# Designs tried in a protein design run: designed miniproteins, single chains, continued (4). Part 77

Each design is a single chain, and the fold is of that chain. pLDDT is the mean over its residues in the fold that is shown.

## One batch from the design tools (miniprotein)

Design m14662
Fold by ESMFold2-Fast:
Structure m14662 (fold): chain A 90 residues (1-90)
Amino acid sequence: SDEEKQELIQSFEEQAEKMLEEIEKEAKKVYSKEEVKKLMEELKEYIDKQLEEMKNAKTLEELVKLATEAKEWLVSKYEEIKKLVEKKEK
């Protein structure tokens, strides 16, 4: 239903926002201010594109797949940056 679609989109948007905040905090530990700004702009552009695709999804199955793939990508980015932080801290 359209209501289920809106709830899934809102849930993804809220989760993505929290993940972006966590990524930014970790990135600031290893990247310059300019590099962090560029990274956050690229991540926000990706999320905006995924949200648009989710809004245009014709089935709940497509929506769930898009949300899952986007979440996995964000987690992967967080883990990459976290590994860089751990290497810097030894």
Scores: mean pLDDT 86

Design m14663
Fold by ESMFold2-Fast:
Parts: C-alpha cells; structure tokens; sequence
Structure m14663 (fold): chain A 74 residues (1-74)
C-alpha cells in the first residue's frame, strides 16, 4: 500500500483501539461513529487503494476525534 494509506490505517487503528478501551465513557452518538469507523476500517483493509473508502474513513476519523475532543474540553 502507499505511505498515505499506511498512515491512515495506523491512525484509524489507533483511534479504534483507544475508543474500544473507553467504550463505556462514549455517548450514543460517539458509539455510532465508532461502529461506522470499524466498518470502514474493515473495508479499507480489504482494498487500501480504494480512494472512496479511504476518503470516507478519514472523514469519519476526523468527526470522531472532534466529537471526543469537544467532550474532553467540557
């Protein structure tokens, strides 16, 4: 895979691992984003060069991090 795809994979896996470890602290909205992240990560691992899946995975990762950051800042 490309270096960009590898970076996205590493970031998404790290975010997913952190979120699973803190699952009980997540809101229902954050849990929904986590499940979408998991599904997209599985699709991405199957075809890392699929630009559509990579773009959507990156978007969902960003949305999840923003949602968690907003809660942690409170």
Amino acid sequence: MSERARRLLETAEGVLAWAEAHRDELSPEQRALLERLRALLAEFKRDPENEGVARELGRVVAEFLEAVSAELAA
Scores: mean pLDDT 79

Design m14664
Fold by ESMFold2-Fast:
Structure m14664 (fold): chain A 80 residues (1-80)
Amino acid sequence: SAKELKEEVEDIENELNKLIEEIKRRKVPNEEAAEVLELKLESLNKLLDWVKKNAPGDKEVIAKLEEIIEKVQKEIDKLK
């Protein structure tokens, strides 16, 4: 359902925020941090493609996923 998908995306955002803060706190090496975030970015893009195909009317979820993807990409770019 749209509600379950929204909750899943909110959980993903919370987990990613925690991961980014832990990477910063633990001073994870840039190469390792980039690898972890790139794997998360791949998973997010797969989820976005799935939502666009299976729930194209769920524009709020699509917009939120695109926002999260942009945020993760910016964090990866900072590690270069």
Scores: mean pLDDT 85

Design m14665
Fold by ESMFold2-Fast:
Structure m14665 (fold): chain A 98 residues (1-98)
Amino acid sequence: SKEKIDEFYKKVKEILDEFYEKARNATPEEIRKLFDEAIEKVKELAKEYGLSDEQIDTLIQILKTFYSDLLDGVPLDEAYARAKAMLDAAYKHWKEKE
């Protein structure tokens, strides 16, 4: 349902936002731990909401892109903006299919 997708989007955005805020003062080792925690939270959320493998893969790819950008020295706010744009595009696509 569209309402279930809206609730899901809100919770995924909260996971991304938590990663973003904690990454501000994080070492590369801490960023890796934040990434691993975000992946596990997304997998748990996927079980709760009954997501397709394609939806899960899309979310993992968004988190991997954010993590990779941070390791490559992309400014935090720019890396976050890219990841959020990817999430927003995925969310729009999922709502259009329902």
Scores: mean pLDDT 85

Design m14666
Fold by ESMFold2-Fast:
Structure m14666 (fold): chain A 76 residues (1-76)
Amino acid sequence: SSISEITKNIEARLKKLGVDPQELAERVRQLEQQLTAVDRQMSALFGVPEASDDQIRLTAYGQILQEEIEKKMKEE
């Protein structure tokens, strides 16, 4: 899917930014679990559709990318 391709591009960008692949995989795993738990709670409380696994993964990678950019800007 197009979401999967975008996610792979973000992963490649994070590796170029110097993020360790093993640490990246663990951060993604932890964020996916947290985001899924929040999504399930919101779906149950408000009767909204659950997000797809691809959407959760894209959101996790996007958040990590934002954090890494902000971190580098603050390390000066």
Scores: mean pLDDT 83

Design m14667
Fold by ESMFold2-Fast:
Structure m14667 (fold): chain A 72 residues (1-72)
Amino acid sequence: MEEAKAEKDPIKKAELLILEALRLLAQGKNEEAWELFAEAARALGIEVDKENKEDVERATIEALRKIAERER
């Protein structure tokens, strides 16, 4: 968690936040995972409504797309 927050590269920060969110989902901490997905999207400048699960899902997909474009 702290490693992701300390990361200065927004794309790398979003990647680390998504990985941490997936780890929290595996532990059953769904609310904390959704917060990290939203934070990852915001780190990439993607607007997201944290209270709307479908919007968080859309923003997470867009964040993953931006990460994939960077890794090319």
Scores: mean pLDDT 76

Design m14668
Fold by ESMFold2-Fast:
Structure m14668 (fold): chain A 70 residues (1-70)
Amino acid sequence: SAAAAEAERARLTREAGVLLQQSDILNKIADILEKLADKSPELKEMGEKYRKLAETLRQQAQALVDRLAA
């Protein structure tokens, strides 16, 4: 039904939006940690971990967007 299709589209859109917001927050944290990295190797490692997690979440969001486009 049209109602079921709209509900599924709304669900995927909301889920993708949350993942993108989380990815953006993690990238902002990574940017801050990278600026402080000159003073601590641990901050550099933490920044790299957050950047990898942000990329993973972005890829998950893209998979949901691709399902919306299909």
Scores: mean pLDDT 86

Design m14669
Fold by ESMFold2-Fast:
Structure m14669 (fold): chain A 70 residues (1-70)
Amino acid sequence: SKTEAKSLIFELSVKAARGEPISDEELNKLLEAIEDEEARQEVEEIYNWYKASGNGFEAAKRLNKLVEKL
């Protein structure tokens, strides 16, 4: 649901902002809650970029911006 997706985005954005790793299980829960294909792709791109760059603040910013599209 949109409500579940927004809650999960908020939770994961807080983890990223704190520099905490996002697990594959947490990513999969968020992807399952998102109905829009474009939004799912953007989440995967943000996750892969965060995993590669370690830049949690920018990852959190991108995740929170995605909430506006849901």
Scores: mean pLDDT 84

Design m14670
Fold by ESMFold2-Fast:
Structure m14670 (fold): chain A 77 residues (1-77)
Amino acid sequence: DGARRRVDELVSILERQRERLQASLRQNSGMHGQRNIDLVQRYDQILEDVARAVREGRDPRDILERMEQALRQARFS
């Protein structure tokens, strides 16, 4: 359904953003790198939580809502 496709889309977006953050960390390992390290770790946690919820057969709509909330928290923390 639409919610499952949206989860898959967000996973792909998050994986791409994670890769870009990792690339930035390789180029700039200074003080500002700590924020990017923290963000990568948060994205990894979100991806793990989504993978677990999918394995548990949770409702894709619930997974989507939780993922979007976690992404908002990661961006504003």
Scores: mean pLDDT 77

Design m14671
Fold by ESMFold2-Fast:
Structure m14671 (fold): chain A 69 residues (1-69)
Amino acid sequence: LPEQEVTAPAPRPEVVVPLRHRPAAEVAELLAGRVPGTEFEADEARQAVVIRGPASAAVEPLVRSLDVP
């Protein structure tokens, strides 16, 4: 199999935030459109929100703040 040894010079960072209290779909919906340039995807199989974009690290605390009982 041909091996590809090329890494994108500026890959979009991806952060997976596991949730314990809120459904992933609800949290992703609450944040959708609130942070420009950042994508939120609900991963219900893992009960986590996948954050994609340059602001992913800055948004992680916000996602965690919404995951409260």
Scores: mean pLDDT 71

Design m14672
Fold by ESMFold2-Fast:
Structure m14672 (fold): chain A 58 residues (1-58)
Amino acid sequence: GSSAQQLAEDALLYGGASEEEARAAGRSSDGIGANMMGSIAVTDPEMAARTARLLHES
């Protein structure tokens, strides 16, 4: 995984998400999504966690 995927997983865990939710977010953040998620996680980890959870819920 990329650093962006790791940041997305970390943001979800920081927000209280499960490991399964964090892994799903990592998969959803592949390619351009991974770069966007990493950027958001650095700036606003709560927003990154919310976005990742919505993607997982879908």
Scores: mean pLDDT 60

Design m14673
Fold by ESMFold2-Fast:
Structure m14673 (fold): chain A 92 residues (1-92)
Amino acid sequence: STSEEIKKIQEELENEPDEEKRKKIELEAALKILKGSLEKFAENGELPDEEKILEEVKKLLELLGVEKEEEEKILKEVKELLKKVKEAAAKA
C-alpha cells in the first residue's frame, strides 16, 4: 500500500460511525498486507516470514490509528491464518 492509500483508509475510518464496520475495514486492510506479503515471498521462492509479515501489519494498523486491543485481535487473526497457510503447504 502507498502512503496515499493509507491516508484514504484513515479518512474512510474517520467518516464511518459504525464501530463494527470500522473493525471490518481495519481487518480487511491487514488481510491485504498479509496477501501481498505472501505473494511477494512466493514470487521470490521464499518461505513466508511470520515476523516480517506481522511487523508490516502492525505498522499499518498503527498508521491507521487502530486501538491497541483491536490491533492485538487483528494480529492474532493474521497469525492463525499464517499457521493454516503453513499447514496447508506442508500437506501438499
Scores: mean pLDDT 78

Design m14674
Fold by ESMFold2-Fast:
Structure m14674 (fold): chain A 68 residues (1-68)
Amino acid sequence: SMMEEAERLTERAKESMERLYREHNPSREELLNLVEMFAKELRLEGFPEEVVEKAKRELTEFVEKLDE
C-alpha cells in the first residue's frame, strides 16, 4: 500500500540522516532542508498530502531528537 511504502521510505530517510549526522555533523537547518526535499519528492511521486505531512512531521521530530 502507499502508506506502507511511505513508512518504508521515511525509515530509510531517518537512517540516512542519522548516518549523515554522525559522519558530517550537518547543521539542523541543513537536516531540515533535507526533510523539505523528501516531502517534495513524495508529492512528485503522487503520495497523498496527509501521508506527506505525516512523514514530514516524523522526520522533523527525528531531527530535533538527534541533539538530545
Scores: mean pLDDT 85

Design m14675
Fold by ESMFold2-Fast:
Structure m14675 (fold): chain A 94 residues (1-94)
Amino acid sequence: SKLEEILEQLEEMLKQAPNFSEEEALQAGKEAIELAKEFAKTLSPEEQKKVEETIKNFEKELEKAKTADEVRFIVQTFLKEFIELVKEKIKELE
């Protein structure tokens, strides 16, 4: 249920992401990082490293962003990557 709850929150954020202001997109990114850290607590050390690398890549890309469109794109990319990681974990538990 916890993984399904995380997945639902991420999918809702992704659905709304094209309509986010820059501030809303940045806030969604911060919330997604917190969800990623919660997700990581349920994982093996190797899987936790993969989540940490995804977060680091997201942070690095945000540092280069100069426009609201770039922020929205980077946040959407992170949400898509994180959704795939959560779906993969749910599938492994089936």
Scores: mean pLDDT 84

Design m14676
Fold by ESMFold2-Fast:
Structure m14676 (fold): chain A 55 residues (1-55)
Amino acid sequence: MKVVLRIVEKKGDTVTVEVVEGGKTTLTIKEKEFEERLKHLGGEKLSETEYVVEL
């Protein structure tokens, strides 16, 4: 299932990310950890703030 992750806020070295499809779930995470998770999920960059991942 494809889901879109959107960066809604960036403060210092952390980003707040929401799942655009299917919920109001947000996650605040280190930017480096977010990049690693995208790599593991085969994430594709859609824009400066949006990425698609396959679950």
Scores: mean pLDDT 76

Design m14677
Fold by ESMFold2-Fast:
Structure m14677 (fold): chain A 96 residues (1-96)
Amino acid sequence: YIEDLKKPEVQAEIKASALGLIEEVRKMVEKGEVNSRLASLTVAAMIELSLLVDAGVPGAEEALNKLREAVKAIDQGNYEEAIKSLKEAEEIVKAM
């Protein structure tokens, strides 16, 4: 499994999956859909970014930290800041 994480094809698939999850979470926050599904998708995105961190992919830790900031903002009811952090995470993942 760890050896597979070093393969460019596997990293590209995880990046694409993580980006899609972050985009869906952002769209849900923009719609005010703050529920258990949003929490599950956010956890899934964090797990995928954590795999890229373990694989040593540059930018993965920064993207993961932006997701953590978005979660804190959601917990505080600051959805504008959450959307900003999610967009920043999307741009970091796109640049990886």
Scores: mean pLDDT 86

Design m14678
Fold by ESMFold2-Fast:
Structure m14678 (fold): chain A 74 residues (1-74)
Amino acid sequence: RPLSPLQRNAQLALEILEEWRDHQGNDPALTAAVDEVRALVERMLAETDPARQRALFEELARVGGAVFDRYGIR
């Protein structure tokens, strides 16, 4: 099935974090944080209800934003 815009945005955010993690390959805490974001993205990709997709996206934005802030990702 085609991805919603929120699902695609979640996928892109994960791809950015995974690329940054691969560049910073010596930080186990960053790897754990990326795995947490991946789990949220997988839940969002499996969700078909738009209201729940929005709630998961807001949680993803909070968790992902905290990772970006902590590790100085731009």
Scores: mean pLDDT 76

Design m14679
Fold by ESMFold2-Fast:
Structure m14679 (fold): chain A 57 residues (1-57)
Amino acid sequence: KKKLEQQAVSLETAASINEAGADFDEKNPKFREGAERNRRAAEINREKAEKLRKEYE
């Protein structure tokens, strides 16, 4: 149970980092594709975190 909570927090942190990276890269047209991939990764990590939170709540 505690392990799933820590895993969810890690996924949320990873998503936050990916979102920040995407925001930075999105400002430069050369990195637009990288920004899009980072946003997708953030969405996937957020979704996984939500599923884990429902498991131990």
Scores: mean pLDDT 77

Design m14680
Fold by ESMFold2-Fast:
Structure m14680 (fold): chain A 63 residues (1-63)
Amino acid sequence: VSEEVREAQKLVIEAQRKGVTYEDIAKALGISVREAQALLAKLIGEGDVETVKEILKKAESLR
């Protein structure tokens, strides 16, 4: 597993501990919860840390 994949996983775990849900992410992106789960799994697997950060920041800002 690459360093970037581990960093992306850590970001999602930290956001979930702050109370960010897949419902919050789906709302922030204007997609379904299922689509949000699939998208994040793909981005994490690709080690796309920057896109994961942007998505989580947007979800947090809606609170």
Scores: mean pLDDT 82

Design m14681
Fold by ESMFold2-Fast:
Structure m14681 (fold): chain A 79 residues (1-79)
Amino acid sequence: MKEVKEAAEKAIEKARRGDVEGGVRALREVAKALEKAGKTEEADHVRSAAEAAEALAGRDPELAKRIIIAAAEVGLNVA
């Protein structure tokens, strides 16, 4: 699952740089790639994490970054 790995690595990089919007966008790419690979449960989990991080982006950007990284790592573990 090369697409999952590339999107997950992108999400982690964006989050570490403080680009929460970019991290959320990359995390949605992870969810789509997982869904195409038949990993529906993992795709739903990552998608939920992306929504949570987006909701927190303006209030708690540090927590949003942690959520993005943790969800992206789920993608890497199944890629």
Scores: mean pLDDT 85

Design m14682
Fold by ESMFold2-Fast:
Structure m14682 (fold): chain A 70 residues (1-70)
Amino acid sequence: MELTEEQKEEIIKAIEELPLDPELKEKIIEAVRNSKTSEELENKLVQLYLEGMDPELANQIGKAVRKALS
């Protein structure tokens, strides 16, 4: 599924509301801006999870993305 600029902005706003470190927020926002499809974004988020991101934070991020795409 293609990500529109509006969907990207909604995802970024949702991420900014999460209690994340500024560096992690920056990485996620970069992933959102550089993804053309939801599949690309999901792959980038999985990569961050595999790098040792807290599972609870990974779940919160995933929920925020899914909510913004609704």
Scores: mean pLDDT 76

Design m14683
Fold by ESMFold2-Fast:
Structure m14683 (fold): chain A 76 residues (1-76)
Amino acid sequence: SAEELKKRIEELKEEVKKVEKGKEAILDQLNSALEYIDKGDYKSAAQELLFAAGLLELAGEKELARRAREIADTLR
């Protein structure tokens, strides 16, 4: 459901807040994904989550990047 997907993104945002560098850009992408879900634009939401996953991977947060990709897969 959209509510369950939003909850997973909010949980991911809480973990991202613990990241020391680059967290602001990642949080912006996750917030954009939430806005797209609210608009019913799941394709754009998935793209924002994949972009966030790329930023997380560059930050060395491979497990958080994996979680972002799994949420994106559910939206496609």
Scores: mean pLDDT 86

Design m14684
Fold by ESMFold2-Fast:
Structure m14684 (fold): chain A 106 residues (1-106)
Amino acid sequence: EEEIKAEAERYKKKGDQAYADGNYLEAGVFYMDAGWKFEELQDYEEAKTSYEKAIESFEKAVARGDKEALPLLATAYDRLASVYEKLGKKEEADFYRKKAEELRAQ
């Protein structure tokens, strides 16, 4: 558990650095890894924040023409929806699942 927490924090910091450097696709991937590790710890608030940062990063990557960010953005929306469900926020969970579905329908 302590090792997973340290790994989550390392991914989060790598995401922050990649984002600051304008490497949005890389930043999103690191934030997704951080979110996944926080979910393993059942730290749903940190997982939520990490997936929100992944979404922001992938949206910026898509805006730059990084087509590989589109399926990652959809996955980030699904992960955020799952986290909102764990937090007891069904309306927010349903909203983000719909966002993932709409994106995959393109």
Scores: mean pLDDT 88

Design m14685
Fold by ESMFold2-Fast:
Structure m14685 (fold): chain A 100 residues (1-100)
Amino acid sequence: MAEARVAPVMSVGSDGTGYVGVSATGGAVVDARVKVTGSDGKVGEGEQVNTATGASGVGSATVKVDGLKAGEKAVAEAEATLADGTVARSEPAEVLVVAS
């Protein structure tokens, strides 16, 4: 089964807008979404702003997420749709939110 992973560090600007990397095995990523839950229980969701095709069998995307605060640990879940129509999902993962 294809797997998605979230980068372990996410940068956020002073406006609360952050960017997180998503990678998936199984091919090029054509769509990506991330849900990020902050330590206060607030949820930020985002959709991809770009895609890249890496080495054969691996795709990547950058996802823009709003509403996060620097200095917090958050839990992120990713969903990536591959060019062949496969949907890859990540396990919930701890992400460090840092000021950009």
Scores: mean pLDDT 71

Design m14686
Fold by ESMFold2-Fast:
Structure m14686 (fold): chain A 84 residues (1-84)
Amino acid sequence: MEERAREAGRAAFNGAAQAAVAGLSKTDMEKVGYENALRVGAPSEEAARAAGKAASDEMYKHGPTEVDGRAAQEAAERAALEAL
């Protein structure tokens, strides 16, 4: 259960980051993150929570650093766990 939630959070983070690199809107970051979380088998509520957190953190990022990326990933994983 927890490992699946962490995978969903990680997938949502990667999707949101990919959309951000492509110059897409926050709504598109949420959509891509949500779709990625669903692809790893997350329930809709868990996927939505993880995607929303990932997109929000991506918007407030000051630059692509490993520390910022890791913190954002961990936050998305935690959001998915909160939906369990």
Scores: mean pLDDT 72

Design m14687
Fold by ESMFold2-Fast:
Structure m14687 (fold): chain A 86 residues (1-86)
Amino acid sequence: SELELRRIENREKIIKAIIDYLLKDPGKVYTPEEIANYLKEKLGIDITPEEVEELIDYLQRNPALLPEGYKIVKVEGKGYKLEKVE
């Protein structure tokens, strides 16, 4: 349906925005709240920190969606960062 297609397109757009945000400073740790606030304030994307965590989990399970040579790493109690694959 058109509604399902829009949902898929919106998810893809949000995923790209998360990746682009993390790419601004690879190795910097960002909380899901910081990512959600950035997407809301700078791009007008209304998303919760919980939804950001779900999308990052999806990206960790699908690393082919990330830029070549990068992975997402969870830093316990602090947030997420991009790290170069060795």
Scores: mean pLDDT 81

Design m14688
Fold by ESMFold2-Fast:
Structure m14688 (fold): chain A 70 residues (1-70)
Amino acid sequence: SEGEKLAQEAIENADRAGVYATLGRLDEAEKLLKESEELLQKAINLGDTVGAERARETLERAKAIYEKAK
């Protein structure tokens, strides 16, 4: 479904954000975190549950990595 696709994109952006944060690319990491949050909200609004939960967990981990990298 469309919601599943958006949830998968949110996961991919969150994973990339974590990688960029570990590399010290904080501007790119922040942009990807924001994009991941927007995609997650769209997936939730379309009724996705399983993908949205995975995206939320991935995003929380990426945010934690980003905060430690500051």
Scores: mean pLDDT 88

Design m14689
Fold by ESMFold2-Fast:
Structure m14689 (fold): chain A 85 residues (1-85)
Amino acid sequence: SSMDKELEEYGLLLGALLRLVQTRFFFGQLSSDEYSELMKLINEGLDALENRDVEKAKEVLEKLREKYPDLVARAEQIVEQRKKL
């Protein structure tokens, strides 16, 4: 279904964001406050996916795009590049 495709796309994006955020924090490119907020939002999104709550997943992703547009754009590029393999 279209809902299943959206959940899969959100899962790929949140997974890429999680790895990107953890990597950038490890290299000192994110403050502790930024890291804590990003991890909270990413975990809220992952919980929504587990519950198959598309509307909640969209809400979380809109919040991430609003607050951290460059990180989301980079994660979207990573997902696109992985799909080409």
Scores: mean pLDDT 88

Design m14690
Fold by ESMFold2-Fast:
Structure m14690 (fold): chain A 93 residues (1-93)
Amino acid sequence: HPKLNEAVNLAKEGKLDDALKILDEIAKTDPALAEKGYIIIGDYFKQQGKLELAEKVYQSGLKKFPKSEDLKKGFEDVSVQLGIEDLKKAVLK
């Protein structure tokens, strides 16, 4: 899908807010495709170790798709990892 590919490419370029805006437009006509877009972009940032960006994407997706198990799992995984990183920063002060 051209719009989904555009959103994914914008996210990879660091233009996350633009990517999420395109997912919002997709959600108006194809909610399932928009949910997939949130999963793809969230998983991409998670794989890159950009956990705060991944959390933002999964959280934005969950606001639109609160019963999405894939988005819930992604959000839970990155939230745990962020909690561990915050603890490490507190100990290394």
Scores: mean pLDDT 81

Design m14691
Fold by ESMFold2-Fast:
Structure m14691 (fold): chain A 98 residues (1-98)
Amino acid sequence: SAEVEELRARALALYAEATAILQAGQTPENIQRARDLLLEAARELRKAAEQGDDWAEAMAIMMEGSARILGTNDPEEQEKINAEALARAEEPARRALA
């Protein structure tokens, strides 16, 4: 729907801003800004998921996971977060590709 397309577009713009900030340098300030943008993108995608967008559900889970990874310096915790996000995103991603 048009609403879903708008939500996707907003989320992708926020994600692009987050990645550009991190590419400019991974300072504590840039990490926090990127984390906030990823969580905002995830919220927009969650609204699209409520409209039945399986791709948006999978992407929201992955963006939430990325924001959590940015919030910790523990490699074991980062690995755990990544594995959990991938596992949770698998079913929505499979539905989106069908």
Scores: mean pLDDT 90

Design m14692
Fold by ESMFold2-Fast:
Structure m14692 (fold): chain A 70 residues (1-70)
Amino acid sequence: GATLRLSDLPYEQQFAIYAALEILEGEPERVTEEHVRALETALRLAPQVEELADRVEAIRARLEELKGRL
């Protein structure tokens, strides 16, 4: 299970996760490799982050969707 809080992560990882959350809640005008990388980082970290544990499936689904648009 998740053992870390989002605020316990390094700033670079926190910003990647915030970017991924914006992608989950919004629709980008164009899908880019940067969007995919943000979601991949968030998916990798989500099982270790308490606030993201409930979002693992949503992040995975969004990542697969955006990879299909590249």
Scores: mean pLDDT 77

Design m14693
Fold by ESMFold2-Fast:
Structure m14693 (fold): chain A 64 residues (1-64)
Amino acid sequence: SAQEHYERGLELEAAGRHQEALVHYGRALQLDPTFAEARAALKALMRRLGASDAALAEFDASFP
């Protein structure tokens, strides 16, 4: 489920496994594009990994 992928993403991020966390947050959003918590977590992780404000704005525009 979207919730399970989101929770797995949180576990992986806490473990420092950032690339795998991105994949699981992305899967959560593929299953539920309205999942605000997963979108916020993915966006925050992307920012921590060096995404620009412009790239994050484009990401936000991809969701309802």
Scores: mean pLDDT 83

Design m14694
Fold by ESMFold2-Fast:
Structure m14694 (fold): chain A 107 residues (1-107)
Amino acid sequence: SMEEEKKKQQENFERALELIEKGRELKEKVEEAVKRKEELTAEELEEAAKLAYEGAKLFGEAFELFREDTYNEEAEEYAKEALELRKEAFELLGELHSALRDKLEEE
């Protein structure tokens, strides 16, 4: 059972790393959108906000997997990284929501 538990946690660790990678790819797209927020349509801002939320969700899922990991020494540091990335994703979401509100009030 300990060997089976270790194998399951290793699979979860690898999945958490994949979630971080996918979340980072979404975050990069969101950061590009935030840099261009004044030039984007309301629809483009809404789409970027959805990507920011998806990224935050992926980082949250990765955090839970790393938090429950008792076998991988790196899991604690990756859990901290996942929380910081989730925080940053929500900050980007906030900027996009603010830009969307301003855009809708201009029309």
Scores: mean pLDDT 88

Design m14695
Fold by ESMFold2-Fast:
Structure m14695 (fold): chain A 67 residues (1-67)
Amino acid sequence: GEEALELAEKALELAKKGEFEEAKRQLSMAAGLNSQDPDREANELMKEAAELLGEEGEKAGVRGATS
């Protein structure tokens, strides 16, 4: 429903701002709500947020994974 859409959009914005942990939390909540009330637009936004998290994580978050 609408809440899943809002959470997915919020996850995108947080990922763009570099708030990856909070973005992941919002995305997880959106996924939970979307499983209760599936919404096509929410699913698309969740996918986009996940893609942004993957790309931005490589630039900022992965530093601890390698020397």
Scores: mean pLDDT 71

Design m14696
Fold by ESMFold2-Fast:
Structure m14696 (fold): chain A 84 residues (1-84)
Amino acid sequence: GEKELEETLAEIEKLDPVLGSNLRKLYEEAKRAKEAGDELALGISEGMFLIVLGVLKLIAEKEGDERLLELAERTADLFMELFG
């Protein structure tokens, strides 16, 4: 649920502060858009979140960071559960 997603985002931010903070911001924007019923803003935030997460996965794979890769994959699943 939401708490699990926030916990995984906090762990990502510890490992990659730049991409992790961008993912947190996009999550907060998606949450606000969903609460406001703004379907366009929600779709944009969702799309951008998945793009940034995809970049994080590519970096983790190139660097051999198995923990970051696992967190990114879990984050994708949790995000899709809440917003997908």
Scores: mean pLDDT 86

Design m14697
Fold by ESMFold2-Fast:
Structure m14697 (fold): chain A 64 residues (1-64)
Amino acid sequence: PRSARLFAAQGVLEAAIDIAEAGYATPEELDNARKGLEATQKELDRVEAEAKRLSEILGKPVEL
């Protein structure tokens, strides 16, 4: 499901922030986690737009 990938990416970012606050993570690791979240959001937006387009062509709902 669409929401599961975003939730997982957010969880990774939150864990990276907690570790960074404890002094165990580098700023680079935190930045990489943030970029992963943004890339996942972009990918999901593209898939959702394609599913909507296909639903209009086929005349029935396409689930993500």
Scores: mean pLDDT 67

